Designed miniproteins, single chains, continued (5). Designs and how they scored, part 85

Each design is a single chain, and the fold is of that chain. pLDDT is the mean over its residues in the fold that is shown.

## One batch from the design tools (miniprotein)

Design m19120
Fold by ESMFold2-Fast:
Structure m19120 (fold): chain A 60 residues (1-60)
Amino acid sequence: LQADADAIGRAVRAEALAAGLSEEEAERVWKRASDVQLAGGSAKETGAAARAAFEEALAR
C-alpha cells in the first residue's frame, strides 16, 4: 500500500527488529498498527499505536 500509515507501521517494525526485539514482538507492534488502520485510524493514530507497542516491548 502507498498509505503513510502503512509506511509508518513498517518503519516501526523495522526499528523494533533493529533494537533487538524478537520477530514475535515486532509482529505485535505491526498488529497494533494494523488494528488501528483497519478501524479507520489516521496515519498519526496508526503511528502512535505502533510506537506505544514498541515502547511497551522495550520496557520489559
Scores: mean pLDDT 71

Design m19121
Fold by ESMFold2-Fast:
Structure m19121 (fold): chain A 63 residues (1-63)
Amino acid sequence: MIDPLEVEAAVLEIAAAVYKTIGDYEGAARYYEEAARLYEERGDEETAERLRRLAEEYARKAA
């Protein structure tokens, strides 16, 4: 059975990638952070940490 949280996290990662591609780094950072939160809730701390680092990177580029 596919976990709904995992599907939602994947959709948020896709949204982040789209915002990154169009140069909206604030949007990209926000969606990477949200995806990281969902992975953390499912216990995937490694993926959550990687996504938080991406969110932080794009937040810095947006500033």
Scores: mean pLDDT 79

Design m19122
Fold by ESMFold2-Fast:
Structure m19122 (fold): chain A 64 residues (1-64)
Amino acid sequence: EALFNRGNARFSLGRYDEAVADYNEAIRIDPNFGLALANRALAKQRAGLELSAEDRVILRALAE
């Protein structure tokens, strides 16, 4: 949760790479953390990082 909150703060500041790192750690602790999975996918897209198949499914769902 602390990592997720720090990741959200970094995301808000445009620090997408750092936000992805924080979301990765939050997901490592709780792999079913849906909000962290969604925010990581958005942060990866904003950072221009390679998207996984799961990231693409999440982003498509958010757009629809």
Scores: mean pLDDT 80

Design m19123
Fold by ESMFold2-Fast:
Structure m19123 (fold): chain A 86 residues (1-86)
Amino acid sequence: MTLVVTIKNASDEQIEEARRYAERLREKGYDVRVTIEGDTVTIEIGNISVAFEIGQILKAIGLELDGAKVEIKRDGDKTTITITNK
């Protein structure tokens, strides 16, 4: 199963937290790709179980979801989460 998390209008702190979390996931043996383009961060993670790891990922990248728009889409074995900060 693959998870894709896209964060739009990410703060510098959220970008750095996303990088650090991706690095920790790679150390645990996950297949992780991070793409940063301006204030947009995309994290792709392979070989995960969905429910628990998604929650940990969102928490670890410092997302206060208060005021953010969150879209979650499932497409077969791929889950895409798009988060747009204010």
Scores: mean pLDDT 70

Design m19124
Fold by ESMFold2-Fast:
Structure m19124 (fold): chain A 66 residues (1-66)
Amino acid sequence: MVLRVKLSGKVEEQIGLVLRLIGEPSARVTRVGPDEYRVELSGSAAEQEALIAALRAEPSAEVTEV
């Protein structure tokens, strides 16, 4: 599955989210803009669903399925 993640808020909050995404072994993260990232998810359907739910719970992240 491929997600588009647009970050808002303070730089410290954005850095925290990016580090979480990079730390996921089943996620490939590519920067596509200053505050915009493409996230390609691999792994089980349950792992993908859990990560999507966690990202959507972040108030500084706008998550769109591509």
Scores: mean pLDDT 74

Design m19125
Fold by ESMFold2-Fast:
Structure m19125 (fold): chain A 68 residues (1-68)
Amino acid sequence: SRSATLDQINALLQQAYELRKQAEEAEAAGDLETAKRLREQADEVLQQVVDLLVAAGHSRASAERYAA
């Protein structure tokens, strides 16, 4: 079974994926400002993943590779 932390990480990764997908759709539509904002939001969500992995005992370098 997954820990509460792993469930949270998976939810955040899915959120970042959806934000990146929306950013790609905005870019394809020519809305570069919306695309940039959505990518910034995705990066912020991925930073939360990194922080949770570090709190769980992973190195920052390992956490950053996982979130990339």
Scores: mean pLDDT 85

Design m19126
Fold by ESMFold2-Fast:
Structure m19126 (fold): chain A 56 residues (1-56)
Amino acid sequence: MEELKKKIEEFKNKVSERAQKIGKALTMARDTAARVAAEKSPEEAQREAQRILDSY
């Protein structure tokens, strides 16, 4: 029981780290999409944003 609780706690920590990485990826995708939409097209912006999100 005690070891199971520790494994659950470790899993929670890993999930939190993953959530933080996803948050950064979302920010990058948003900023990249805004820039590409202004410089090229909305279609290319969606493609670049999707590429970033798929990387994480």
Scores: mean pLDDT 75

Design m19127
Fold by ESMFold2-Fast:
Structure m19127 (fold): chain A 97 residues (1-97)
Amino acid sequence: DKAAAIRQAAIAAVEALGRTGAAALERAGDVASAQLMRSAGRTAAELISMSESAEQAVGAVQAMARIALALGERHPEVRDELRAAAEAALAAVQAAL
């Protein structure tokens, strides 16, 4: 089932982006944003798991990637790492499409 494969890829992507983004933000000294990224990843994964919509799953990954990129602009020290994590999450979902 292609829709199930997309949702599974999206769940893994938002969880990975939340963890990787949080670790990068912790190294930049932004503990509050790190906690928010971990929480956002878990919440997005739960929401994707409760919906059968592949479109909503892709949208959740895209929204979380945009948040990671915006946080990277505030933390130049980890910007490249946050960008790489966002790109990896988007690529994982694109590969399932």
Scores: mean pLDDT 87

Design m19128
Fold by ESMFold2-Fast:
Structure m19128 (fold): chain A 71 residues (1-71)
Amino acid sequence: MTPVERLRELLEKIRQLVAEDKPLDEIHRVYAEAQAVLDEVIATGTPEEVQEAVRLGNEIDDLVAEYEARR
């Protein structure tokens, strides 16, 4: 599995946790994992991988921010 594929899985996991109205601490745990993977791609990835990872990271950030605002 590539780091970009892992980011995509983590985005889907966060979407599922949000849909199931899971506790913020569980969502923040997955979010922290996604941020670590994003940092790895930025440090070691190709320009194409970095561009896709940033796009996925932005989707994750928006989803988490919307969920936090709902609380």
Scores: mean pLDDT 84

Design m19129
Fold by ESMFold2-Fast:
Structure m19129 (fold): chain A 88 residues (1-88)
Amino acid sequence: MLTPEQRRAEAEAARKALLGALDTVNKLIEELSKNPSKELYDKAVNTLVAARVLYAYILSLGALSPEEVAELKRQIDEAAKKLDEVIK
C-alpha cells in the first residue's frame, strides 16, 4: 500500500493528467465545431474515457478533498456535454 505522502503525490499527478486530458478534449471540440471529423471525434471520445479512468483512480486514492473531487467531476461532465452538443 502507498504511504499517505505517496497517495497525495499520485493523486496530484493523476489530477494534472486529468486536467490535461480535459484541455485536449476542449481543444478537439473547438476543432470539431469548425471542421467535423470522425478522427477528431474518436480522439475526443478516447481522451474523455482516459479522463474518466483517471477520475476513478483519484477516487480510489482518497487523497483529494470532496470539493476537489466534485470540481473534477463537474469539469468532466461539462466536457462530455460540450462533446455531445458539437455532434448534434
Scores: mean pLDDT 86

Design m19130
Fold by ESMFold2-Fast:
Structure m19130 (fold): chain A 59 residues (1-59)
Amino acid sequence: GDELVEEAEDAVGEAIAAGAPQETIDQLTKLRKQAEEAAKQGDLETAKKLVEQAKKIAS
């Protein structure tokens, strides 16, 4: 659970460090929050999909 949230947080951090547009940072932050909530509810499949989307946007 925690590892998936950490990956999403890393994606947000990398986007901020790279000077990504605010819209991109906002989208990544939203995905991180959704992944965290899904992981807390035990829905690891949804959490993983949200983290994969965040990583794709950050790259």
Scores: mean pLDDT 79

Design m19131
Fold by ESMFold2-Fast:
Structure m19131 (fold): chain A 74 residues (1-74)
Amino acid sequence: SMIDEIQELLARLQKIMAEIMKVGSEEEKREARRIAGEGLDEAQRLIDAGDLEGAKEVLEKTIKKLEEILKKSK
């Protein structure tokens, strides 16, 4: 279901954030918190509006941005 897909994306986002918080620089951690916060806020707004597809797209885009930060942190 779409809800299961959103829950999976949230779990992936939390996992990537946890990794950045362990290995990232202070600047990378700050940028990651900004990106995650903005993405989660937008996704929640879309969920509240009933736009589950839009929320999924926002979470996927947010995860990609966080993955780029994590790649630089290694």
Scores: mean pLDDT 87

Design m19132
Fold by ESMFold2-Fast:
Structure m19132 (fold): chain A 97 residues (1-97)
Amino acid sequence: SSKKRLEALKYKAEGDEAFAAGDYEKAAEYYKKAIELRPDNAGFWLNLGKALAKLGRYEEAARYYEKALALYREKGVVTRESLEAERNLEEVKAKLA
């Protein structure tokens, strides 16, 4: 649905603004709202993982990075964002070791 896509992008943009302001909890809330509308968008899961990693919630961040990577792999493309998700997953796994 084009309407759901636009609404999800609005929540993503609000999450990005909150993230840039250092309000990582608020950023995570907006990214979750974007995901509720478009759970197939790998970038939203990546952004949620990044916000949770900033909050020190590394186990949750790892799960959402793995979800993002699964969605990128399903699309069969390697992008800057998929490589970022892989690097960020390795970093949070190191924090949990």
Scores: mean pLDDT 90

Design m19133
Fold by ESMFold2-Fast:
Structure m19133 (fold): chain A 130 residues (1-130)
Amino acid sequence: MEGFIYLSKGLYYLSQGKYDEAIKWFEKAIETGDPLVLAIAPRLLAEAYMKKGDYDKAIEIYEQIIKGNPNNAQAWLNLGEAYLKKGEYDKAIEYFEKALSIDPTNEKARKLLAEAYRKKGEFEKAEEVE
C-alpha cells in the first residue's frame, strides 16, 4: 500500500514535468519491495529519466527490464528510442528491429526505425520501412 502511494506521487510529479521529484518518488516506491510495484515502477522511473534527458540512466533500467524479459517488445522499443536520442543510430536501428521481430504490428517501432535510417542518411531504407 505505501509503495502505491509513492508510485502515485511519482506519477503526479511526472505529469507536472517535475522529473527530479518523480524520480525520487519512483525510487522510494521501488525501495518498498512490493512485487506489484516492482512490476511497474522501473518502467516509470526510466520514462522519467528519458523526459529529463538522462538517457544513460534510462538505458541502464531498460537493459535490466530486458534481462528479466527478453520478449518485452516495448522495452526494446524504449531502449532504441534512448539510443536514437543520444545520436547512436546503428544501435537504435538494431533495437527497433528487435522490437519489430517480437511485435511486427508496432507502428511506432516502424516509424522510429525509419527516422533512425533518415538520421543516418539511409533515405531509401527509411522509405522501405515506413
Scores: mean pLDDT 89

Design m19134
Fold by ESMFold2-Fast:
Structure m19134 (fold): chain A 60 residues (1-60)
Amino acid sequence: SMEKERLEILALFYRGVADAARFLAEKVAGKNPQMAANLRREADRLEKLAEEYEKQAKSL
């Protein structure tokens, strides 16, 4: 279904953004620890969002 495909794409997208945020956090940690902490918190939030979309997609 279109809805299942949409949820799968959203899950993949947010997992990708979370990975990018974690990568960037590691790169900036020495120069800007506050930005690194903020990026890690956002990555955690986006991972949880991706998990919710994955769960919803599996129920369809």
Scores: mean pLDDT 90

Design m19135
Fold by ESMFold2-Fast:
Structure m19135 (fold): chain A 74 residues (1-74)
Amino acid sequence: MEVVVTVTFEGPLEEARARADKLARTLSEKLGAEVEIRYEPGRAVVTARLPESKVVSALTLAMQLGGHAAVAPA
């Protein structure tokens, strides 16, 4: 089953963007996720669609980069 993982990075715009970009690239390249990034004042949000079997890996990467993650059914 597919799931949607949403990861929020809060903080100074450039630092939040750099973390979001790194997560998005890693999720796409290593987990084959379909990734979208939304840049907002004071935060960046990464949304990824991936198989449920890869959720733990995605959450681990998000936590290592200091992101706040939520998971929902696709």
Scores: mean pLDDT 81

Design m19136
Fold by ESMFold2-Fast:
Order: structure tokens, then C-alpha cells, then sequence
Structure m19136 (fold): chain A 56 residues (1-56)
């Protein structure tokens, strides 16, 4: 849900919209999404997986 997206956004120091973009990218290209999230936001694959589940 929205709370999970906000939690991931706060952890990464990025917007909720950026988290949604990364979560959508994770469904299409998980390796690229994880690399970008790690490099630019310090987020793990687990953080992206939780965000992707929260969008469903």
C-alpha cells in the first residue's frame, strides 16, 4: 500500500513517484532497476520488491 511506498521513499531519500518508477522498472528489467536503486538511492532489491508488491 501507500505506507510501504512512503517508507521506501523515505529510506532512499527520493520521492514516492521515483519509487513507483523504480518498482515498475523492476517488473520489466529487475537487474537494471536494482543497480539504479542501489547507486542513486542506496535501496536494496528487497526494498524494490516490497515497493512492487505495494503497487498491486
Amino acid sequence: GEATLREVAEKGGISVESVKTLARLYEEDPELAVALARKYAGLSEEDLRRAAEALR
Scores: mean pLDDT 84

Design m19137
Fold by ESMFold2-Fast:
Structure m19137 (fold): chain A 59 residues (1-59)
Amino acid sequence: SMEEKAEELVKKAEQAEKNGDYKTAARHYMEAASIYAELGDVDKASEYGRKALELRSKL
């Protein structure tokens, strides 16, 4: 499902972030945020979107 895909992207983003790969982490968080937005989960879309922007500021 799209929700499962978003959850997988969050897990990949978390792993990339732990490895210091902020570019990959930001991309995956943004992809997850887009899916949550499509699903109408505004809180998760906002949370992961902000996380992606914060990580991009480290680049």
Scores: mean pLDDT 87

Design m19138
Fold by ESMFold2-Fast:
Structure m19138 (fold): chain A 68 residues (1-68)
Amino acid sequence: SGEKELEEIEEELSKDPRIKVERVGNKTLVITTTLSVEEQIGLVLRLIGDYPSVEVKLKGNTITLTAK
């Protein structure tokens, strides 16, 4: 489920000090990064490929993940 995928993403990304993960309710993660634009795009593409039950949106240095 999308909720389970968000839990997996939160656990993985919280280990990188360049990535701040905030949970907003049960269906949304807000991710703020200090990654380069190229690294952010790479992360977004990886998330889209690995987590089909999650919607991924990138705006500036913020990635918003919503469970489908």
Scores: mean pLDDT 86

Design m19139
Fold by ESMFold2-Fast:
Structure m19139 (fold): chain A 82 residues (1-82)
Amino acid sequence: AAAEQRRAADEAIKRLADTTAEGFNEMSWDPSKLDEEYARVKKAAQELKALGDEYPEFRERLYSAADTALKAMEAAKAKIEA
C-alpha cells in the first residue's frame, strides 16, 4: 500500500513536470498557446493536490510540486503579457 502510494506520487510529480516542460516549449514557439498550456498545467497541478489530499504522508511534497509548477507558469505568463 505505502509503496503503491509512493509510486503514484512520484509518477504524478513526473507527469506535472513533463506537462510544464511541454507547455514552456509550446509557448516559446507560439505565444497564442499561453492560455491552452496554462490550463493544462493548472489541471495537472489540481490533480496533484487532490492526490496529496488522498495521501497525507505525501501531501506537502505533492502540494509543493504543484505550487512550484503554477508559480513558474504565472511567471512565464507575466513575461509574455508584458
Scores: mean pLDDT 79

Design m19140
Fold by ESMFold2-Fast:
Structure m19140 (fold): chain A 87 residues (1-87)
Amino acid sequence: EEEKKLKEKLEKELKEIEERIQKLIDEGKLEEAAELLREKAKEVEDLLKTLLEGLALKLENEVKPSKELEEKIKELQEEVKKKIAEL
């Protein structure tokens, strides 16, 4: 019972993170989306790894930026990957 509640809570949190990050991407707030990914990577267990990696790829693929912004996004994605690896 306790395990089931914990799993449901984690699944709900994962969906909320995904929805919030996707909304930021849709609004063009790519830097804020990457920051939220980094913050959540610190707070959540390994279960989030696959989701966070998928969202980092969405940030890369949905951007049509200047070279400077593209470089910044790559730096942010690298930081996110490092934080996920530390989970």
Scores: mean pLDDT 63

Design m19141
Fold by ESMFold2-Fast:
Structure m19141 (fold): chain A 77 residues (1-77)
Amino acid sequence: ATPEERARAVELIMEAVKALKNGDYETAIKLAEEAIRLNPDAEPVAYDIIAQAYEKLGDTEKAEEYRKKAEEVRQKR
């Protein structure tokens, strides 16, 4: 990722965290997914945000899926 893409991915993660705190779970998921698209290095933290958002939405299956994805990418680094 370029320095500009990295900076934007950080902004998107910060906005995703704010959305998660505000109860805007769909927005948190969308912003976290966009951060991954711009910078794959954001995958661990973005997957944690997506998993937490799905858990709050009651989608336990997707929450477990994204928790596993976060752990897998952490093991690669």
Scores: mean pLDDT 82

Design m19142
Fold by ESMFold2-Fast:
Structure m19142 (fold): chain A 56 residues (1-56)
Amino acid sequence: DLKERLREAAARGDLETVQRLATELFTQDPHDEAARAFVEEALRAAGHDVRVRVQP
């Protein structure tokens, strides 16, 4: 599951993997606000100060 892998990567501080998995999620639906919110929340919960930006 992409979301579980992304959550695990965020917990490890592996931001490169998080960015890669986020890109995969947004490739499925570029307008998916729920996926964007999920990525940002996972990073915030893990204590990372990052923003995710994907343009449709």
Scores: mean pLDDT 68

Design m19143
Fold by ESMFold2-Fast:
Structure m19143 (fold): chain A 89 residues (1-89)
Amino acid sequence: SLELELRLIALILRAIGLLYDLEAAENPDEKAIRAYELALEAAMLLLTTGDIEKAKELAEEAIRLGREAGDEEAVELAEEILRLAEEME
């Protein structure tokens, strides 16, 4: 679906922007960085290979790390990717 593909692209671009801002911080939380990296990997897997099971695992780990880091934006992003993966099942 073009709609699902465009939604994934939008999430990828948002994740890149948020990761850039986080890395520009003086002392970024490594768990938050890893949460964004895993969320990006999950979205890229859905966009390229369609490996839904792997993408869900990565998104769930991103949610866990985002919560541990207290990064609400990372959690929200990863939850959106997880929901999109569920829509593709």
Scores: mean pLDDT 87

Design m19144
Fold by ESMFold2-Fast:
Structure m19144 (fold): chain A 59 residues (1-59)
Amino acid sequence: VEEAKKEVLRAIGEVLAAIGDEFQAELEGDEEALKAAREKLREAKKKLEEAVKKLEEAK
């Protein structure tokens, strides 16, 4: 259970980092960097969903 909680916290951190990357890319007007940041955000959200699912299964 504790390991699953740690995974959720780590996944939340990755989502926040990806959001920051997206903001940076928008400010710079770099369409390629923006696309990469959005891809990273999508993957981070998927990882968060998996971590939450593992936490639910651990109960």
Scores: mean pLDDT 78

Design m19145
Fold by ESMFold2-Fast:
Structure m19145 (fold): chain A 55 residues (1-55)
Amino acid sequence: SAEDKIAEVEQQVEDSLAFLDGLEAAGRISPEQAEQGKKRVEETGKALIEEIKKE
């Protein structure tokens, strides 16, 4: 269902944000890189959810 697909996208966004936080905490990426990555993840997730809602 659309609701299940939205829940999957929301979980993937959450997991991706946590992954980026982990990389920043480990010094693997800069705070600026983490912020840009998070913004991209959130924007992509929002766009996918809007497309699912159109189905």
Scores: mean pLDDT 86

Design m19146
Fold by ESMFold2-Fast:
Structure m19146 (fold): chain A 74 residues (1-74)
Amino acid sequence: MEEYKKKAKEAEEELAKDPNNAEAWYRLGEAYEKLGDLEKAAEAYRRAGLLYRAQGDYARAHEAFQKYNELRLK
């Protein structure tokens, strides 16, 4: 779990510099999911999906929203 705590911190630091970084939100979601914090993971994936969609990256937006929906059912 130590690796995922580090990844979460790194993503949080990236987001402190650029809160519109969709990939950093997605990585934060993956890190929280591995740490078992499913509510924080779901919110991070939702934000990644919205940002990817705003950027026109519909494939990545779809992946992020699928993760969000899956975690909301757990």
Scores: mean pLDDT 83

Design m19147
Fold by ESMFold2-Fast:
Structure m19147 (fold): chain A 65 residues (1-65)
Amino acid sequence: KEELKKKIIEKGKKLGVSEEKAEKFAEYVLENPEASLEEMVEFMESLGISKEKALRLARFAKSLL
């Protein structure tokens, strides 16, 4: 769980997502591991993350699950 959260935050940072927003998304993934790609993107857009960055980060998170 800790490694998954760390990897998502590091990937988010590389994509230009703030650490705070990447951490919120990582927590969302840990609480909702069955969430669809679309739901993950929607959650990130609600945080102000662009659809393009959200899709890349969501695909990365799905690859770790």
Scores: mean pLDDT 83

Design m19149
Fold by ESMFold2-Fast:
Structure m19149 (fold): chain A 66 residues (1-66)
Amino acid sequence: SIEELIEIGREFSEKKGIKAGRAGQIATGGLLKGLSEEEIIEYLKSLGYSEVAAKAAIREAKELLK
């Protein structure tokens, strides 16, 4: 669920001490659960985010996952 992805991303950003927006939290949770970047982009677009915003969220998630 979206709530589960947000919670996973939030916990990870808290552990790293880095602030992430909602889309970045969803993308982080998605990557940690093994979703592809393409699947995450389509999911974020289904939630009303633009493709540019979805791609930015993926970049933010990759920085968090260093």
Scores: mean pLDDT 81

Design m19150
Fold by ESMFold2-Fast:
Structure m19150 (fold): chain A 63 residues (1-63)
Amino acid sequence: GPRVVIRITTKPAVDVTSGRIYPPGTVLELEDVRVTSDGDITGVDVATGNRILLGSDGVEILE
């Protein structure tokens, strides 16, 4: 599917499988990007295959 490269700018992101925290400044390549019912963003990290939870704001699209 289409890939999106993002930078976390404000709040840490969370790997929902491992519980790993990604701090602001982290760059992630995501697939299967979705918006949750509460307005948060999720995507599958291409490097790990794990789903990442991101806030609705504080993310910069790079691609």
Scores: mean pLDDT 80

Design m19151
Fold by ESMFold2-Fast:
Structure m19151 (fold): chain A 73 residues (1-73)
Amino acid sequence: MIDYSKLSAEELELRRLLLLTVKNSTEYIRERLKENGKTEKSKELIERNEKDIEILEEEIERLEKELEKKKKE
């Protein structure tokens, strides 16, 4: 697990942008699989992508909480 408390605010913002980009790309692939695939293999890929999205969302949330702590009002 990455210790976000050790990263600067700038490093956290760059990491957040990267994770959001990966999430958006994964969501795009998932939607295309849903539109074009009706096979069992497509369903397995969709389930995998949904799990990957959940993991990314949890990591983004943890990172955003640490970023909020560093960017005090």
Scores: mean pLDDT 78

Design m19152
Fold by ESMFold2-Fast:
Parts: sequence; structure tokens; C-alpha cells
Structure m19152 (fold): chain A 67 residues (1-67)
Amino acid sequence: DLEEFIKKYEKKIEEIDKEIEELKKKLEEVKETDPEKAKKIELEIQILEGIKALLEGIIEFLKKKKE
């Protein structure tokens, strides 16, 4: 069922968006006091944004195939 797959990926994107938002808040807290920790958080955000982009691409492909 393509609809179930689309819903699962959409839910995953929502989870990733929330995680990115939390990481951005942590980054603001540490960026001036702990540059090494800030760099690690920045890398984690970049990885999550990359995963999100891939999932969005999969959803777009699945939606187009359903039409």
C-alpha cells in the first residue's frame, strides 16, 4: 500500500524537523561557550537535513507514481 509508505515517510520527516529544531536550540546555547560541541551539533543538523531531503524525494516519487 503506497499510501502507508507515504504516511510513514511524512511522519519521519515531521520527526526529523522536530529533532533539527531542538538541535538548533542547543546550538544557540553552546556556540559561544563550547565551539567543539557546536561543531558536532552543526554536523548532526546537516546530516538530518540531508536525510530529510532524501525522504522528501522518495515521497515526491511515490506521489507522482500514484497519479
Scores: mean pLDDT 83

Design m19153
Fold by ESMFold2-Fast:
Structure m19153 (fold): chain A 69 residues (1-69)
Amino acid sequence: ASAEAFNAKGKELFEQGKLKEAAGYYEKAIRLDPRYAEAWRNLGKVLEAQGKLEEAKEFYEKAEELERE
């Protein structure tokens, strides 16, 4: 499976409110492609939805760093 496929599955699960499962798929996307900014941003959205605001901020900053490349 590709990083894009895992990211797409994560987005599907996020829309269903399956936050833990969505996070797992975004993490799989990042493991395959650590420079995949969208997956970092999407994992940040999961953390924000879980009330983990400081952790979410760190993941958003990582996505922005990667998008500057």
Scores: mean pLDDT 86

Design m19154
Fold by ESMFold2-Fast:
Structure m19154 (fold): chain A 101 residues (1-101)
Amino acid sequence: MKAADVLMTIEMARKGSLDRETAIELLQRILGISRAEATRLLEADREEQYRMLAELLGVSVSTIRETDRRLRTDPVLYTATSLRVIGMAFDIELEKEKEEE
């Protein structure tokens, strides 16, 4: 579940459909990582992203690769995951507005 949300966040940020700063914050929230680690993950190539995610989630690289494949081959999973990521991004934007500085 977390792997699909992370992979979708990265894809949306790269396509420009999600703001870069919001994507970094979202990666931090999903994975519980630092801003520097989130930025590195977002900028990494696909192989490095798989390795980083496998380490962060305590799963194998093959599990991450399978999740990415399922996300691409299941339109229902793709739609559900994209809507969830958009919802989480909206929550982050609302929190930033609440900070009011």
Scores: mean pLDDT 81

Design m19155
Fold by ESMFold2-Fast:
Structure m19155 (fold): chain A 96 residues (1-96)
Amino acid sequence: MEELERLLELYKELYEIMEDDPEIREHMIRGYELMKEHPDISNLPDIETLREILRRLLLGGIRLAHRRGDQEKLDRLIALAREAGVPEEEIAAATA
């Protein structure tokens, strides 16, 4: 219960970033549509699936913000990814 509540709060923070940024919103919606049909994810409609989807969306958003040179959105997405437990190695790879 507490893990799900914490995870949903992270999704809420991501949604607030998406509301402020149409390009990040479009990128994340597209990413979600590709992921929901992926064999590794489609059979796991539980907290682990939500966590993995969040990780992939955050890394995608970080790559987009970095490519765009949007330091404010990049900093917000990296902070959220750290709160979500995304490994520093994956965050570093997304900004390479």
Scores: mean pLDDT 76

Design m19156
Fold by ESMFold2-Fast:
Structure m19156 (fold): chain A 58 residues (1-58)
Amino acid sequence: SDDEKAIAGEEAQVERLTQGLKPEEAERRIEERRAYLERNGQDTSPLDRAIERLRERR
Protein backbone atom coordinates (compact mmCIF):
# COMPACT_ATOMS: atom_id res chain seq x y z
CA SER A 1 0.00 0.00 0.00
CA ASP A 2 1.04 3.59 -0.58
CA ASP A 3 1.36 4.82 2.99
CA GLU A 4 3.60 7.69 1.88
CA LYS A 5 0.75 9.08 -0.22
CA ALA A 6 -1.65 8.76 2.70
CA ILE A 7 0.81 10.64 4.92
CA ALA A 8 1.23 13.39 2.31
CA GLY A 9 -2.54 13.76 2.06
CA GLU A 10 -2.85 14.10 5.82
CA GLU A 11 -0.08 16.71 5.91
CA ALA A 12 -1.77 18.72 3.16
CA GLN A 13 -5.11 18.63 4.99
CA VAL A 14 -3.54 19.75 8.26
CA GLU A 15 -1.68 22.60 6.55
CA ARG A 16 -4.89 23.72 4.88
CA LEU A 17 -6.71 23.75 8.24
CA THR A 18 -3.96 25.90 9.78
CA GLN A 19 -3.41 28.36 6.92
CA GLY A 20 -4.64 31.85 7.80
CA LEU A 21 -4.40 31.11 11.51
CA LYS A 22 -1.88 32.53 13.93
CA PRO A 23 0.85 30.05 14.94
CA GLU A 24 -0.56 29.55 18.44
CA GLU A 25 -4.03 28.64 17.17
CA ALA A 26 -2.62 26.45 14.41
CA GLU A 27 -0.52 24.48 16.90
CA ARG A 28 -3.55 23.88 19.11
CA ARG A 29 -5.54 22.47 16.19
CA ILE A 30 -2.71 20.17 15.17
CA GLU A 31 -2.25 18.96 18.75
CA GLU A 32 -5.97 18.18 19.08
CA ARG A 33 -5.93 16.18 15.86
CA ARG A 34 -2.73 14.43 16.92
CA ALA A 35 -4.40 13.26 20.13
CA TYR A 36 -7.37 11.97 18.13
CA LEU A 37 -5.16 10.00 15.73
CA GLU A 38 -3.14 8.58 18.62
CA ARG A 39 -6.29 7.31 20.34
CA ASN A 40 -7.34 5.71 17.05
CA GLY A 41 -3.95 4.00 16.72
CA GLN A 42 -3.12 6.00 13.59
CA ASP A 43 0.23 7.42 12.51
CA THR A 44 0.97 10.84 14.02
CA SER A 45 4.20 11.45 12.07
CA PRO A 46 2.58 13.83 9.53
CA LEU A 47 1.24 15.97 12.38
CA ASP A 48 4.65 16.11 14.06
CA ARG A 49 6.13 17.35 10.78
CA ALA A 50 3.32 19.89 10.36
CA ILE A 51 4.12 21.35 13.78
CA GLU A 52 7.81 21.60 12.87
CA ARG A 53 6.99 23.38 9.60
CA LEU A 54 4.70 25.78 11.41
CA ARG A 55 7.45 26.64 13.90
CA GLU A 56 9.80 27.30 10.97
CA ARG A 57 7.50 30.09 9.81
CA ARG A 58 8.14 33.53 11.29
Scores: mean pLDDT 72

Design m19157
Fold by ESMFold2-Fast:
Structure m19157 (fold): chain A 66 residues (1-66)
Amino acid sequence: SAADLQAAAFLAAGLSTNPEAKRLALEASRETDPARIAELLLRAAELIPDPALKEGVIASVEALMA
């Protein structure tokens, strides 16, 4: 659901150390379209330097969009 994607986005914003990844994830947490939330989260994931957090964000988007 959009709410689950928004929650994942808010968590990603809190956990990321990269300023642009934080900005994109926070923007995603305020979107209502699931496709747009997923797009912004995947863009944020590309900028996440922590491999475990990056993979976790990607896996969450894949699971919630299935």
Scores: mean pLDDT 84

